# Designs tried in a protein design run: designed miniproteins, single chains, continued (3). Part 94

Each design is a single chain, and the fold is of that chain. pLDDT is the mean over its residues in the fold that is shown.

## One batch from the design tools (miniprotein)

Design m11454
Fold by ESMFold2-Fast:
Structure m11454 (fold): chain A 93 residues (1-93)
Amino acid sequence: EEAIKLLEEARKHAQKAAEADPSVEPSVTLAIISLYLAIKELEKGDYEGAIESLETARKALEKALKEAKSEEAKKHLEEAIKKVEEAKKLVEE
C-alpha cells in the first residue's frame, strides 16, 4: 500500500515535468508506463517484476533529468526519482 502510494506520487511528478518541459516527454512517457507496470506487479504480488519495472522507470527518469532544460521540470523529476527509490526500498523489505 505505501509503495503504491509513492509510485502514484512519482507518476504525478513525472507528468508535471513533461508539462513544464515537453522535450522530456518521450523519457517521461516510458517512466510513467514502467511505474504503472510496477504498480500492477505489486498488486498481484510479483515483487521481482515490480523491482525490474522500478529500475526501468528510474533509468528513464534519470535520462529525462539529463535532457531537461527547465528548472521546474528538473525539480519534479528529482522528486519522482526520490519516490521511486523510497518505493523500491519498501518492496525489497
Scores: mean pLDDT 85

Design m11455
Fold by ESMFold2-Fast:
Structure m11455 (fold): chain A 89 residues (1-89)
Amino acid sequence: KKGAEKAIEAMEKAREALDAGDLDTARQYVIEAIEATKDIKNRKAQIYSVAAALLGSAAIWYAEQGKRDEAREAFDGAIGSLKKALEIA
């Protein structure tokens, strides 16, 4: 589905920006991913979208604390949740 696919792409780019050390770009892509989830109309898929938003936000928080491994794990969780939203939607 359009919104879920766009959100996955944005969250993957956020993770790439984290790996490059660009936290401002990572934060912008997390925002873009959350905005893309607004196109998801299926209620079950929306639950996974909310989980992804929380995990993406946690990833930025971990990255700001210098906890890069925890940030990567949180981004991987967010991407996984968005992929579940795509399967359901």
Scores: mean pLDDT 83

Design m11456
Fold by ESMFold2-Fast:
Structure m11456 (fold): chain A 55 residues (1-55)
Amino acid sequence: DLLAALFSADPGTRAAAGRRLIEMGVDGIRALIAAAPTPEQRAALEALLRAVESR
């Protein structure tokens, strides 16, 4: 699960998950934002979405 990997305690796992999410693009990130249970997780995913949208 990308959500679990993105918020893992392991920084290597988080970095790998972040790269996969960026490769999935806007639709993938939006889906994870909708599934995120906390405001902090949603905010982090929204920051990633803005980074992807600007490219």
Scores: mean pLDDT 74

Design m11457
Fold by ESMFold2-Fast:
Structure m11457 (fold): chain A 78 residues (1-78)
Amino acid sequence: MDEIKELLKKAIEALQNGDKETAIEYVKKFIDLLEELKARSHPENVLLDFMIERAKRILKLVEEGKYDEALKLLQKMV
């Protein structure tokens, strides 16, 4: 799942550069990808639910300008 790491890295880079709009776009794409994976997942997809909740929290932190907290959570998911 190379695409997940790519989206997370791009979101991290955008936040490090203070590019809020780009960071929001990549986090939203990451959430969309996780929801798509959940639709195709087998039983015991609790990890995907956790990742989706975490990604939504990251999105909220970025929208609120809490970039340091958002970065810490993004780095934990890579």
Scores: mean pLDDT 78

Design m11458
Fold by ESMFold2-Fast:
Structure m11458 (fold): chain A 92 residues (1-92)
Amino acid sequence: KVEVRTTRAPPSGPGRVELEAKYITEKGAEGRARAVLDLTPDRARVRAEGYNKEGKLVARYEAEVPYDDGLPTAVRLAMEAAKKGAEEDEKR
């Protein structure tokens, strides 16, 4: 569970936010994720990619949401992607 405040695009040009997440399971397995949030005045585009401990891509999520939902969605998808990375790490 994660909660974040909304953000604004830069004063000039399109806005871009990059987020990193780490998920650690009860068994000590680790997953990481990177999310990219591209902001326009009316819309947010989110892409999140999850990696296992070895840096292998195991999950990818994409969403297009209203501007105010962009950052919360990016955080949620980044955490879900990191969780998938940790789950794949537990199976090895």
Scores: mean pLDDT 73

Design m11459
Fold by ESMFold2-Fast:
Structure m11459 (fold): chain A 65 residues (1-65)
Amino acid sequence: MVEEVKKDIEELLEKAKAAKSPSQRAAYFTAAVLLAVGYSLETEDPEEQEEILKLAREALKEFEA
C-alpha cells in the first residue's frame, strides 16, 4: 500500500515540475502534500509515516524552487 502511495505522490510531483502555469504547479504540489499528510494520519506505522513525510518535505522545498 505505502509503495503505491509513494508512486502516486512522486507522479504528482513530476506533473508539478512539468506544469506550464503557476496555478497548475501549485495544484499538483498541493495534491501531493495533501496525499502524503492524509496517508501519514491513517497509517499507524512510524516507518511509513517518516517515509511519506519525507516526500512531503521534498515537495515543499521544490514548490519554492
Scores: mean pLDDT 77

Design m11460
Fold by ESMFold2-Fast:
Structure m11460 (fold): chain A 60 residues (1-60)
Amino acid sequence: GKKGEKIAEENKELLKELAPYMSQEEVEEGIKKIEENKENVEALESLKAGLEDALAVAKE
């Protein structure tokens, strides 16, 4: 649904911001996980929380 699509796009934007702090393999794995869970809003929200936490740590 629209909510899942929005959260998936938010996850992709977070992954782009994290890309300088990650390997290419980790970025590709992140994209794959977002695509596999695009219909699972709860999984996408959990992934978003993890990416936001990783970004906060990376900016430290």
Scores: mean pLDDT 79

Design m11461
Fold by ESMFold2-Fast:
Structure m11461 (fold): chain A 87 residues (1-87)
Amino acid sequence: MAIIVGVLLLLVGTAILLLSGASIYISVTNTGALPGPLAKLLAPYAWFLQSLARHLASSSATALAIVFLPALIGVVLLLLGLAILLS
């Protein structure tokens, strides 16, 4: 059963990390740097994070933290899944 839990955590962590990485990529390079369909799919998510950063943050450091927070969550889940599989 631990293997199933580890695999599920890896899948969820990878999905969150990919979404967060793509969101950060779009935020840095602007919409259009990714292939059209992928950019259109991820652009609302990137815009939402940027919008939150602009409204909630008075500093660039806080804005950066808001954009990078989902990536941190994805990395933690991925590492936790790997730790379970390697245990």
Scores: mean pLDDT 66

Design m11462
Fold by ESMFold2-Fast:
Structure m11462 (fold): chain A 58 residues (1-58)
Amino acid sequence: DEKEQQTLQQVGDLLNLGLYASGSYGTEVGLKLRNLANDSYVDPEAGKKKAEELLKEV
C-alpha cells in the first residue's frame, strides 16, 4: 500500500545517508545492513526503526 512504499523509500534514504555520513563499514555494521534489508521486506516499519538506530551508532 501507499504507506508501505513510503516507508521503504525512507529506509533507503536513511541507508544512503548513513553510507555518506559514516564513511566506515565494520563487519558488525555490514551485518546490520544485511539484516535491515531482509527485515524491510518482511516489515518495512521495523526496517525504518532499525535504520534510524544504525545511523545513531555511526
Scores: mean pLDDT 60

Design m11463
Fold by ESMFold2-Fast:
Structure m11463 (fold): chain A 68 residues (1-68)
Amino acid sequence: SAKERLEEIAEEVSKDPRFEAELIGDGTLRITNHGSVTSLVGLTLRLIGDYPDFEVKVDGNVITVRAK
């Protein structure tokens, strides 16, 4: 399910202490960047490449991942 895939993304992202991942309901993952702009851009591009069936949006230091 989309929720299970978002939970897997959250677990993987949370291994890096520069990021905090939180599942909001069953369809949205919010990732907060505590690192640099370079770390934010790097993770964003990786998520877009690895999960093309998810919508990836960035606003400030927050990345939002949602099923399309």
Scores: mean pLDDT 85

Design m11464
Fold by ESMFold2-Fast:
Structure m11464 (fold): chain A 74 residues (1-74)
Amino acid sequence: EAEKYLEKAEEKLEQAKKALEEGDVEAARKYAFEALGYLQEAAKAGKDDPELMERAEKLAEELKEVLKRIEEAE
């Protein structure tokens, strides 16, 4: 289940990046928060799996960058 949440978080993060590239800041914010939600669920479900946690940490870093870009675009 944790891997499924990571996959959904990654999908939503890519959607957020695409929306930012298209200038749709509102859509980017929506997808970024959806990615954050899935990432939190993945971290909770997979907290005892070091490899899943490393993947979640990398995704969290990318998400923080996207959220910063969204804030800078406003």
Scores: mean pLDDT 81

Design m11465
Fold by ESMFold2-Fast:
Structure m11465 (fold): chain A 61 residues (1-61)
Amino acid sequence: LSDEEIAENIAKGLSEVTGIPFEEALERVKKLLDEMKEKGLSPEERKQAIVRFVNEVLKEV
């Protein structure tokens, strides 16, 4: 799966659960993916970072 497809899938889930507009959720997820790529994280570290991000967003609601 491409990073774009992963971002879209996560953004859809966040938008559906939190009520954040899809476009806004997508932008937030893309920024996270870009940061992870810049840091050179392993696949396992990327998964953990995504889980932390989602949990943080869910706590804001």
Scores: mean pLDDT 78

Design m11466
Fold by ESMFold2-Fast:
Structure m11466 (fold): chain A 74 residues (1-74)
Amino acid sequence: SEVEEKMKKVREELEKWLDEHGYPEAIREDVLAELDRIEKILKKNNYIPTDEAVENILRHLKLIAEELAARAAA
């Protein structure tokens, strides 16, 4: 599946970014669960994301990690 191939690249880059930035496991699990939710929606709607959309998804997930970390610190 082209969706699976594109989302695999997002997952690999996201997991590397989360590891390099030292995010705790709970935040990693929540962010990766959101990635899985997005992939399911794309597959259900037979939507193949553009390269720009892939970059936007990755950026969105990174922002979610930052938001979750901020909420945990509050």
Scores: mean pLDDT 85

Design m11467
Fold by ESMFold2-Fast:
Structure m11467 (fold): chain A 125 residues (1-125)
Amino acid sequence: GSPLHEAAREPDPAVALPRIEALLAAGADVNAKSPGVLSGSPTPLMEAASHPVVTTAVALVEFLLAAGADPNAKGSFGRTALEFAEAVLESREEGEFPPEYASVRDQIVPKEEHIAALRAVFERY
């Protein structure tokens, strides 16, 4: 993905938020889809919403929405950020948990709790 997509996947919001702010100030498109023909073609908001740690996901989503991210922007297959996050989180619950997130596995809440927290944020925008 673009640098903005990579920043939205950053596990530490104290690192992610300043990077997102700097990229947006430099003219990055807050609604940019991943370049190339990738399944889902996620926006930065979709990447943030699907972050495995709910507190980080909420912080990144709130910042991106405040910066002008479209809460209704759709990736490939017509999915919104909430629908994209639900699909990604469901895949992680049904399959073997990805080893790259092993260190934060104890911080993972059930999908329904994560999506409820995100929905509360989106309702304010």
Scores: mean pLDDT 73

Design m11468
Fold by ESMFold2-Fast:
Structure m11468 (fold): chain A 74 residues (1-74)
Amino acid sequence: VSDEEIDDGMAAILIGVGNLLASKGYYEEAVKMYEKAIELAKDEKLKEEALKNLAKAYEKLGDKEKAAEALKKA
C-alpha cells in the first residue's frame, strides 16, 4: 500500500474513535483524535469530515473560536 492509503486508513479509524468518544461526552479526547486524523488524511473528504466533527466537539467544549476555524477549513 502507498503512504496515502496507510494515512487515510489510519485517519478513518481515528475519526471513528473520535466519534465514539464524542458520543460518550469525551469531547477533549475526541478533539485529539480528529486533530490526528486531519494530520494524516490525504483524502479531502476525510479531512472535511474530521474538520466538521472537530468543530462540533469544540462547540461542545465552548471554544467558539476554534470551532469557527475548523469550519472555515472544511
Scores: mean pLDDT 81

Design m11469
Fold by ESMFold2-Fast:
Structure m11469 (fold): chain A 81 residues (1-81)
Amino acid sequence: SKEADRVNAEVGLHDAREAIAKGEEALRAGDRETAIRYYEGAVKSARVALELARRAGDEELVREAEETLKRAEQGLKEAKE
């Protein structure tokens, strides 16, 4: 259902944001390996959230998921440098 897809998208978005925060902490600590793992997890969660938000037809949630995915991808790029 669209309601279930919306709720699951919100959960995935929360997980992605939490993983980004942990990736940022690891990167500040100089632990690039841990940062990469968290940012890879954030990218996966954000991609799932984006797909679910699109299926739910929730335009605002789609925009939030796209923004979160972009931040996760940028963090991953920085951690790999």
Scores: mean pLDDT 91

Design m11470
Fold by ESMFold2-Fast:
Structure m11470 (fold): chain A 58 residues (1-58)
Amino acid sequence: PEAARRRAEALARTAGVSVEDVLKENPSDETIDRLAQGLGISKEEARELVKRLAEEAK
């Protein structure tokens, strides 16, 4: 849980979004777009990443 949250915080900083937006059950398309752009990955990869992080943060 803690490791997943720390990773989410690092990714949120890189993308310029809040960690809460990353860990939401249904993050907005805007958050996904910002993460994809900030990390240089696809939107599909960003969606899978936030889904995994939210699950692991519990």
Scores: mean pLDDT 77

Design m11471
Fold by ESMFold2-Fast:
Structure m11471 (fold): chain A 86 residues (1-86)
Amino acid sequence: MALTPRELAVLEAIAELGGRATAAELAERLGQPQSTVSRTLRRLEARGLVERERDKSGRTVYRLTPAGSAALEAAVRARLAAEAAA
């Protein structure tokens, strides 16, 4: 179950934003078009790593699921091991 670099970056950005983010917030943080971020979020949602919610303003907000948090933690541990070797 490998995360692509783009999927990992999106999950990290959601976590850094407090575990919930809009596609627009993620696009701003990642310097990516909102359409690119939205496509990545749909793939993450299909895998159960994020879940869509709607706020009272009708904005789509994505939250990090427990499965998404576990996948991110595993990927961060792998990165920290690589950084410790540098």
Scores: mean pLDDT 79

Design m11472
Fold by ESMFold2-Fast:
Structure m11472 (fold): chain A 59 residues (1-59)
Amino acid sequence: HMTEERLRERLREAGFSDEEIERVLKAWEEQNDAELSKYAEALGRPLVPAAHAGAAEVA
């Protein structure tokens, strides 16, 4: 599982503001895969819940 802490760190590394990070975390908690796909493009990796992504990049 990708934790909130790890997601927050990745977003900061990508240059997102704290406000933007909180918005992404809200979408992640709400399992809004459409919104998460938008941010995943910016990070170069999937952010959708495991139920949709099939455990993307677990290794």
Scores: mean pLDDT 62

Design m11473
Fold by ESMFold2-Fast:
Structure m11473 (fold): chain A 95 residues (1-95)
Amino acid sequence: SEKTDKIIELLEKVSDIYIELMKRLEAEGKTEALSLLNIGLQRVLDLFDEGKDYSEILEEIDRLRELMKQHAPEYAEEVDKLGELLKEIAKLRKE
């Protein structure tokens, strides 16, 4: 369906940003920030799979953004874009 195709496209964009952030954090030895990114993103994806409430998903996305900005503030723009894409996916899944 068109909705499913759009969700797949947004997930591909999430994957692209994640891979880029992962590579940069690994190259810089920022193991704590990398761990927070991996755990936080996995939690958001788990909430999508479980069909959790839209508000709960948004809270987890904002938590991921806040933690990443605290530990890797130089990547704030990439983290904000990741959060925006995740919120778009959450909105489409709610519809």
Scores: mean pLDDT 87

Design m11474
Fold by ESMFold2-Fast:
Structure m11474 (fold): chain A 81 residues (1-81)
Amino acid sequence: TVTVRVRVTFADPDGVAPAVEALFAAAREAGALSVEGTRLTERSAEFVATFASREQAEAFARAAEAAARAAGATEVEVEIE
C-alpha cells in the first residue's frame, strides 16, 4: 500500500472545511482504500489517504494540490510514502 499525506494552510479559516471535503472527494475518485482528515488549527489541516498502487497515489497527489489551491490554500505540502 502507498500513503499520501497532504497538509494545507489557509489565510482564511473558512477555506479549510471545503478543502478537506474536496480532498476526500479526490481521494475516493482516485480509489483510496482509507481516508482521514484532521483539523490541526483554525487555518490548517492534514489529510491522509492510502492506495493500493503508486499510480493511484500519484494521481491523488496531483489532484489534491490543485483542489487545495483552488480552495484558497496558501501552503500545500504533499508527501508520498
Scores: mean pLDDT 83

Design m11475
Fold by ESMFold2-Fast:
Structure m11475 (fold): chain A 60 residues (1-60)
Amino acid sequence: VDASKIKSGAEGLQAVRDNRLSVEEAARLVAEVRKVHYGRYLPAEEAAAAGASAAALAAA
């Protein structure tokens, strides 16, 4: 997954839900690829949204 295409945490979560992908893996991929490729973390808000969304959807 190309993290550069999923910059918005809210949009990323919605796209994952529409495709029924694993939210936790998608969030981890976005954060890790972003950090590795650009050497920078996601914006605080987007990183928090991705983490919170993954935690919420993973709580089953």
Scores: mean pLDDT 54

Design m11476
Fold by ESMFold2-Fast:
Structure m11476 (fold): chain A 68 residues (1-68)
Amino acid sequence: KKEEILKKADELEPEYEEKIRTDASAVGGAKPGENEKAQIKSLAVLKALERLGADPARVQAEIDFILS
């Protein structure tokens, strides 16, 4: 189900990119609900941060951790 989680994260990524751009503040973690939904939100935030200039190596390490 990694591919499904990544797809949903990609769908949410533009929303988080705009949130980060407009707020210029740290984005809080996902609220507990379902493990998959928490992973999707975290990945969307990480992908948004990478597109906004975060270190790709750090982003990839976090993605690998979440999907392990």
Scores: mean pLDDT 65

Design m11477
Fold by ESMFold2-Fast:
Structure m11477 (fold): chain A 97 residues (1-97)
Amino acid sequence: GKELKEKGEELFKKGDYKKAGELYKEAGKKYEEEGNYREATDAYNNASLSYEKAGDLKGAVEASVNAIKASVKYVTSLSRDDRIAHLKAMEEAAKKK
């Protein structure tokens, strides 16, 4: 996953948002296969932002849904106290939008 994420970051900085989104999406999938749901969530969020900047609304929504699913898997892998802290952080983030 790391190599795909790094290449996606380079393309994002270059302004090739469409290709950056595809590489971040592949990185997210690789991280999920590895059981690294935190890194998968981050990669899918970066894919969503990349697709949004490219004007690909469908890609952005799909990546955002994948990020939410990966985040749920990450949260369910945490202790009870860590899960409560994570959910509280998400609620606060939603209120600021």
Scores: mean pLDDT 79

Design m11478
Fold by ESMFold2-Fast:
Structure m11478 (fold): chain A 69 residues (1-69)
Amino acid sequence: SSGDRLKEAIERHFKTYAEQTGATVEYDIDVEDLSPDELRVTVKYKVETDDPNATGLEFERQFVLRKAP
């Protein structure tokens, strides 16, 4: 599905970021069908490093995408 492909693309991005920075990224990606034409995507992620001043930063982003006909 389009939601599964989007989720995999976001996961790949986080894995690439972790590889390039040496950080550990914990993520939770939720894709909801709002209607036949719309998806809601919620991405939550936390960045962990061995730097105590930077570890534990948490982010959340939400957006609605319209499915192409």
Scores: mean pLDDT 75

Design m11480
Fold by ESMFold2-Fast:
Structure m11480 (fold): chain A 116 residues (1-116)
Amino acid sequence: SPELEEFKNAVEEIKKLDEKFKEAYEKVLKEGVDKEEVDAAVDRILSEDTGDATIENIVKGFEEILKTGDWEKIAEFVALAEEIIKALLEKDPERAKKLARELAKKLKEYAEKLKK
């Protein structure tokens, strides 16, 4: 199915985010994060329609969150992404979709919290 293939491609992008997480973590420890850049990232995440949680929108949200340097929340999101990957490897697409929706919801809630 085209939808399943699209979802698999997005999962491979999530794997690349683990490497980007480590790079972003090192960079933020050395350089810090610009507040205006964080605010712009939060606005972008909040504008996303998460009603139909697509894994591609989740991956894009992850790339924006990596810029914030909130390692505790980034670690939570990475762990949930790993559970999605595990569900796909176990050939359980329904569980993977459920977890993807949960990840999208948590990303939106985190973005709203950063605005306050």
Scores: mean pLDDT 53

Design m11481
Fold by ESMFold2-Fast:
Structure m11481 (fold): chain A 64 residues (1-64)
Amino acid sequence: KEEFLKELSEKYGIPVEALEEILELLKKNNGKLSRETMEELSEKYGASLEALEKAAVEIQIRFL
């Protein structure tokens, strides 16, 4: 888990904290994230919306 999130962080330029938050939200919401939630994460962590969407898909495949 830790290693995989670090690899995604390096690949997409997203803080590990953001990736951990995405994973927790996906678990709470049965693998779904709203556009609004993704936009909030983009603003909060300074990551692009596109990068967050790609990382979320990889997290879904790995953990869900």
Scores: mean pLDDT 79

Design m11482
Fold by ESMFold2-Fast:
Structure m11482 (fold): chain A 73 residues (1-73)
Amino acid sequence: PREALEAARRAIEGAREGNITAVVGGALRVIGLGLDGSVPEEVQRAALEAIMAALRGDIEEAERYLRKAEELA
């Protein structure tokens, strides 16, 4: 769970800075951790929703989904 949350935080920070490489890297890590079963599906889904909100420029929604992922972890 911790690695997925850190990856999501890095992706959101990257989105704020316009760093697409950080966003893509964070998203791929969250997806990989979910596929390996290392992270519960609910945590993975919330973390990916946070990254998608950040990509849309909706930082408030991104922070909300990140908090949800933290609560589920």
Scores: mean pLDDT 77

Design m11483
Fold by ESMFold2-Fast:
Structure m11483 (fold): chain A 110 residues (1-110)
Amino acid sequence: MYELRMRLRLTVKKGKADEVIAALQELADRVKAETPGLVRAEIRVLDRQEVGDKEVIDLEVTFVAESEEALRRAIDAFGKALTELASRLMNEKGILDSLEVLEVERRRLP
């Protein structure tokens, strides 16, 4: 099996963290449903901090796939959909100020 772990930092409007987290979870669930050979897609909240009129959220995204090809397809699908979601949350809803990729780790599982 193959694993990707990605750490994301989001800056969101105060009171909107749960809406943004729910949208990301729905996105991960959809990527899992649409990607053959993707056995796990998980989003975990690592930290939440209130900073003035904003909330900063640190998330971990984990994908586990049966093949490197299935992992690549999941990463491509998630990245495209995440870009589209981020654009909607920033430009249409005005609830997301930034989305940063902090760390990306790929490994082969035994």
Scores: mean pLDDT 87

Design m11484
Fold by ESMFold2-Fast:
Structure m11484 (fold): chain A 71 residues (1-71)
Amino acid sequence: GPELHQELLRAIGEVLRAIGDILDAELRLKEAKKRGDEEAIKEAEEEIKRAEEELERAKKRLEELEKKFEE
């Protein structure tokens, strides 16, 4: 089978992992806000930003693979 199929599944896995990381960090942010813990709020916001950057990278890889599938 085409190598692209396996690469596509891997890229989808990376997207799902990044989404999971965002959801985890958002949960921590919600808990920190409940406690009024400003330091924990800032840490969770930084984790969200990092996870969002990872999601963007994973999405770009997926788009590149989609283009190769069309070529």
Scores: mean pLDDT 83

Design m11485
Fold by ESMFold2-Fast:
Structure m11485 (fold): chain A 79 residues (1-79)
Amino acid sequence: SSEVERLREEIERLLREAREAERKGDLQSAIELLDRAIEVAIELERLTRDTDIDIAIEAGAIAVLSAAQKVVLLKELKK
């Protein structure tokens, strides 16, 4: 659906912006962008869990991996 496409595009934009922030050393902005990507990925998983299991699994994986990256960046901020 167009809503699924919109959410996927939003996730890709947020992850791209998070990577750019990380490359520039802006860890705080990268963490905030990852938090937003996690929220959108959870919404996409909920929207697709009963209609498109492959997209739901991909969205769930994005949320988990983004949360793991956030933990890494939070540890770097405390060094």
Scores: mean pLDDT 90

Design m11486
Fold by ESMFold2-Fast:
Structure m11486 (fold): chain A 60 residues (1-60)
Amino acid sequence: MDSTEVGVRLLLELGVSPEDASLVGRMIEQGYSPEEIVERLRERGVSEETAERVLELLKE
């Protein structure tokens, strides 16, 4: 049980799909920046409002 599992659960609460939440978890593990992760979510059709909330979460 690691911080990635907790983060993925919070992303689901923000309305991110399970597939996109899983992608975010993998990108965090691979060392991508919060900005790069959020840009990838935007490419996948995540709303600007949800992407902004994810960015704030990842910067904490």
Scores: mean pLDDT 75

Design m11487
Fold by ESMFold2-Fast:
Structure m11487 (fold): chain A 59 residues (1-59)
Amino acid sequence: KEKILKALKEAQKLGLQVTAKDLANALNLPQSTVSKQLKELEKEGLVERVGNKYRLKEK
């Protein structure tokens, strides 16, 4: 999960749009694995979904 959080932070700094598929490709992980981890992080309040992309909750 830490790698996903770090990747989301870097994407936000670069102004890039990031979907579960984009993260899966960047991290060389199955999209299903990334999607499950993103949903878990969203339930934990660490990540929020905006449309079809994800971002960190910075607070």
Scores: mean pLDDT 76

Design m11488
Fold by ESMFold2-Fast:
Structure m11488 (fold): chain A 64 residues (1-64)
Amino acid sequence: SMSEKSAEEARRAAEEGDAAGAGAAAYNQSLGGHITKEGGRKAVEAAARGDAEGAAEYAVEGMV
């Protein structure tokens, strides 16, 4: 599904230590309705703290 693919992109960025990339992927997908707005927001907040793993986890949690 598109939500699975969206979460996978965030997870790949996190595996490379790219917190900003993980947060951006989750945020963009929340605008498209593939991840919830709350999940996208929490992922961006985690990315702002340098928490790439947390950003990816919020993307997965927000899958619709």
Scores: mean pLDDT 78

Design m11489
Fold by ESMFold2-Fast:
Structure m11489 (fold): chain A 66 residues (1-66)
Amino acid sequence: LSEELEKEIKRALADIAIATLRVLERHGFELSPEAREKIKKAEEALSQGKYDEAYRLAMEALRIAS
């Protein structure tokens, strides 16, 4: 994969993970403070074009969500 394609895939996956967690929260799933903090940081990283960091944070948030 090219670096540009990898970057684009990571952006898309971060968006999907954040959207998934938002859907869970809307349906009454209580996200831990740690998961919420990582979602916030992932959103900030996305806004800054830091897609590798956004992907990592979003995946961590998804994994620890409860």
Scores: mean pLDDT 82

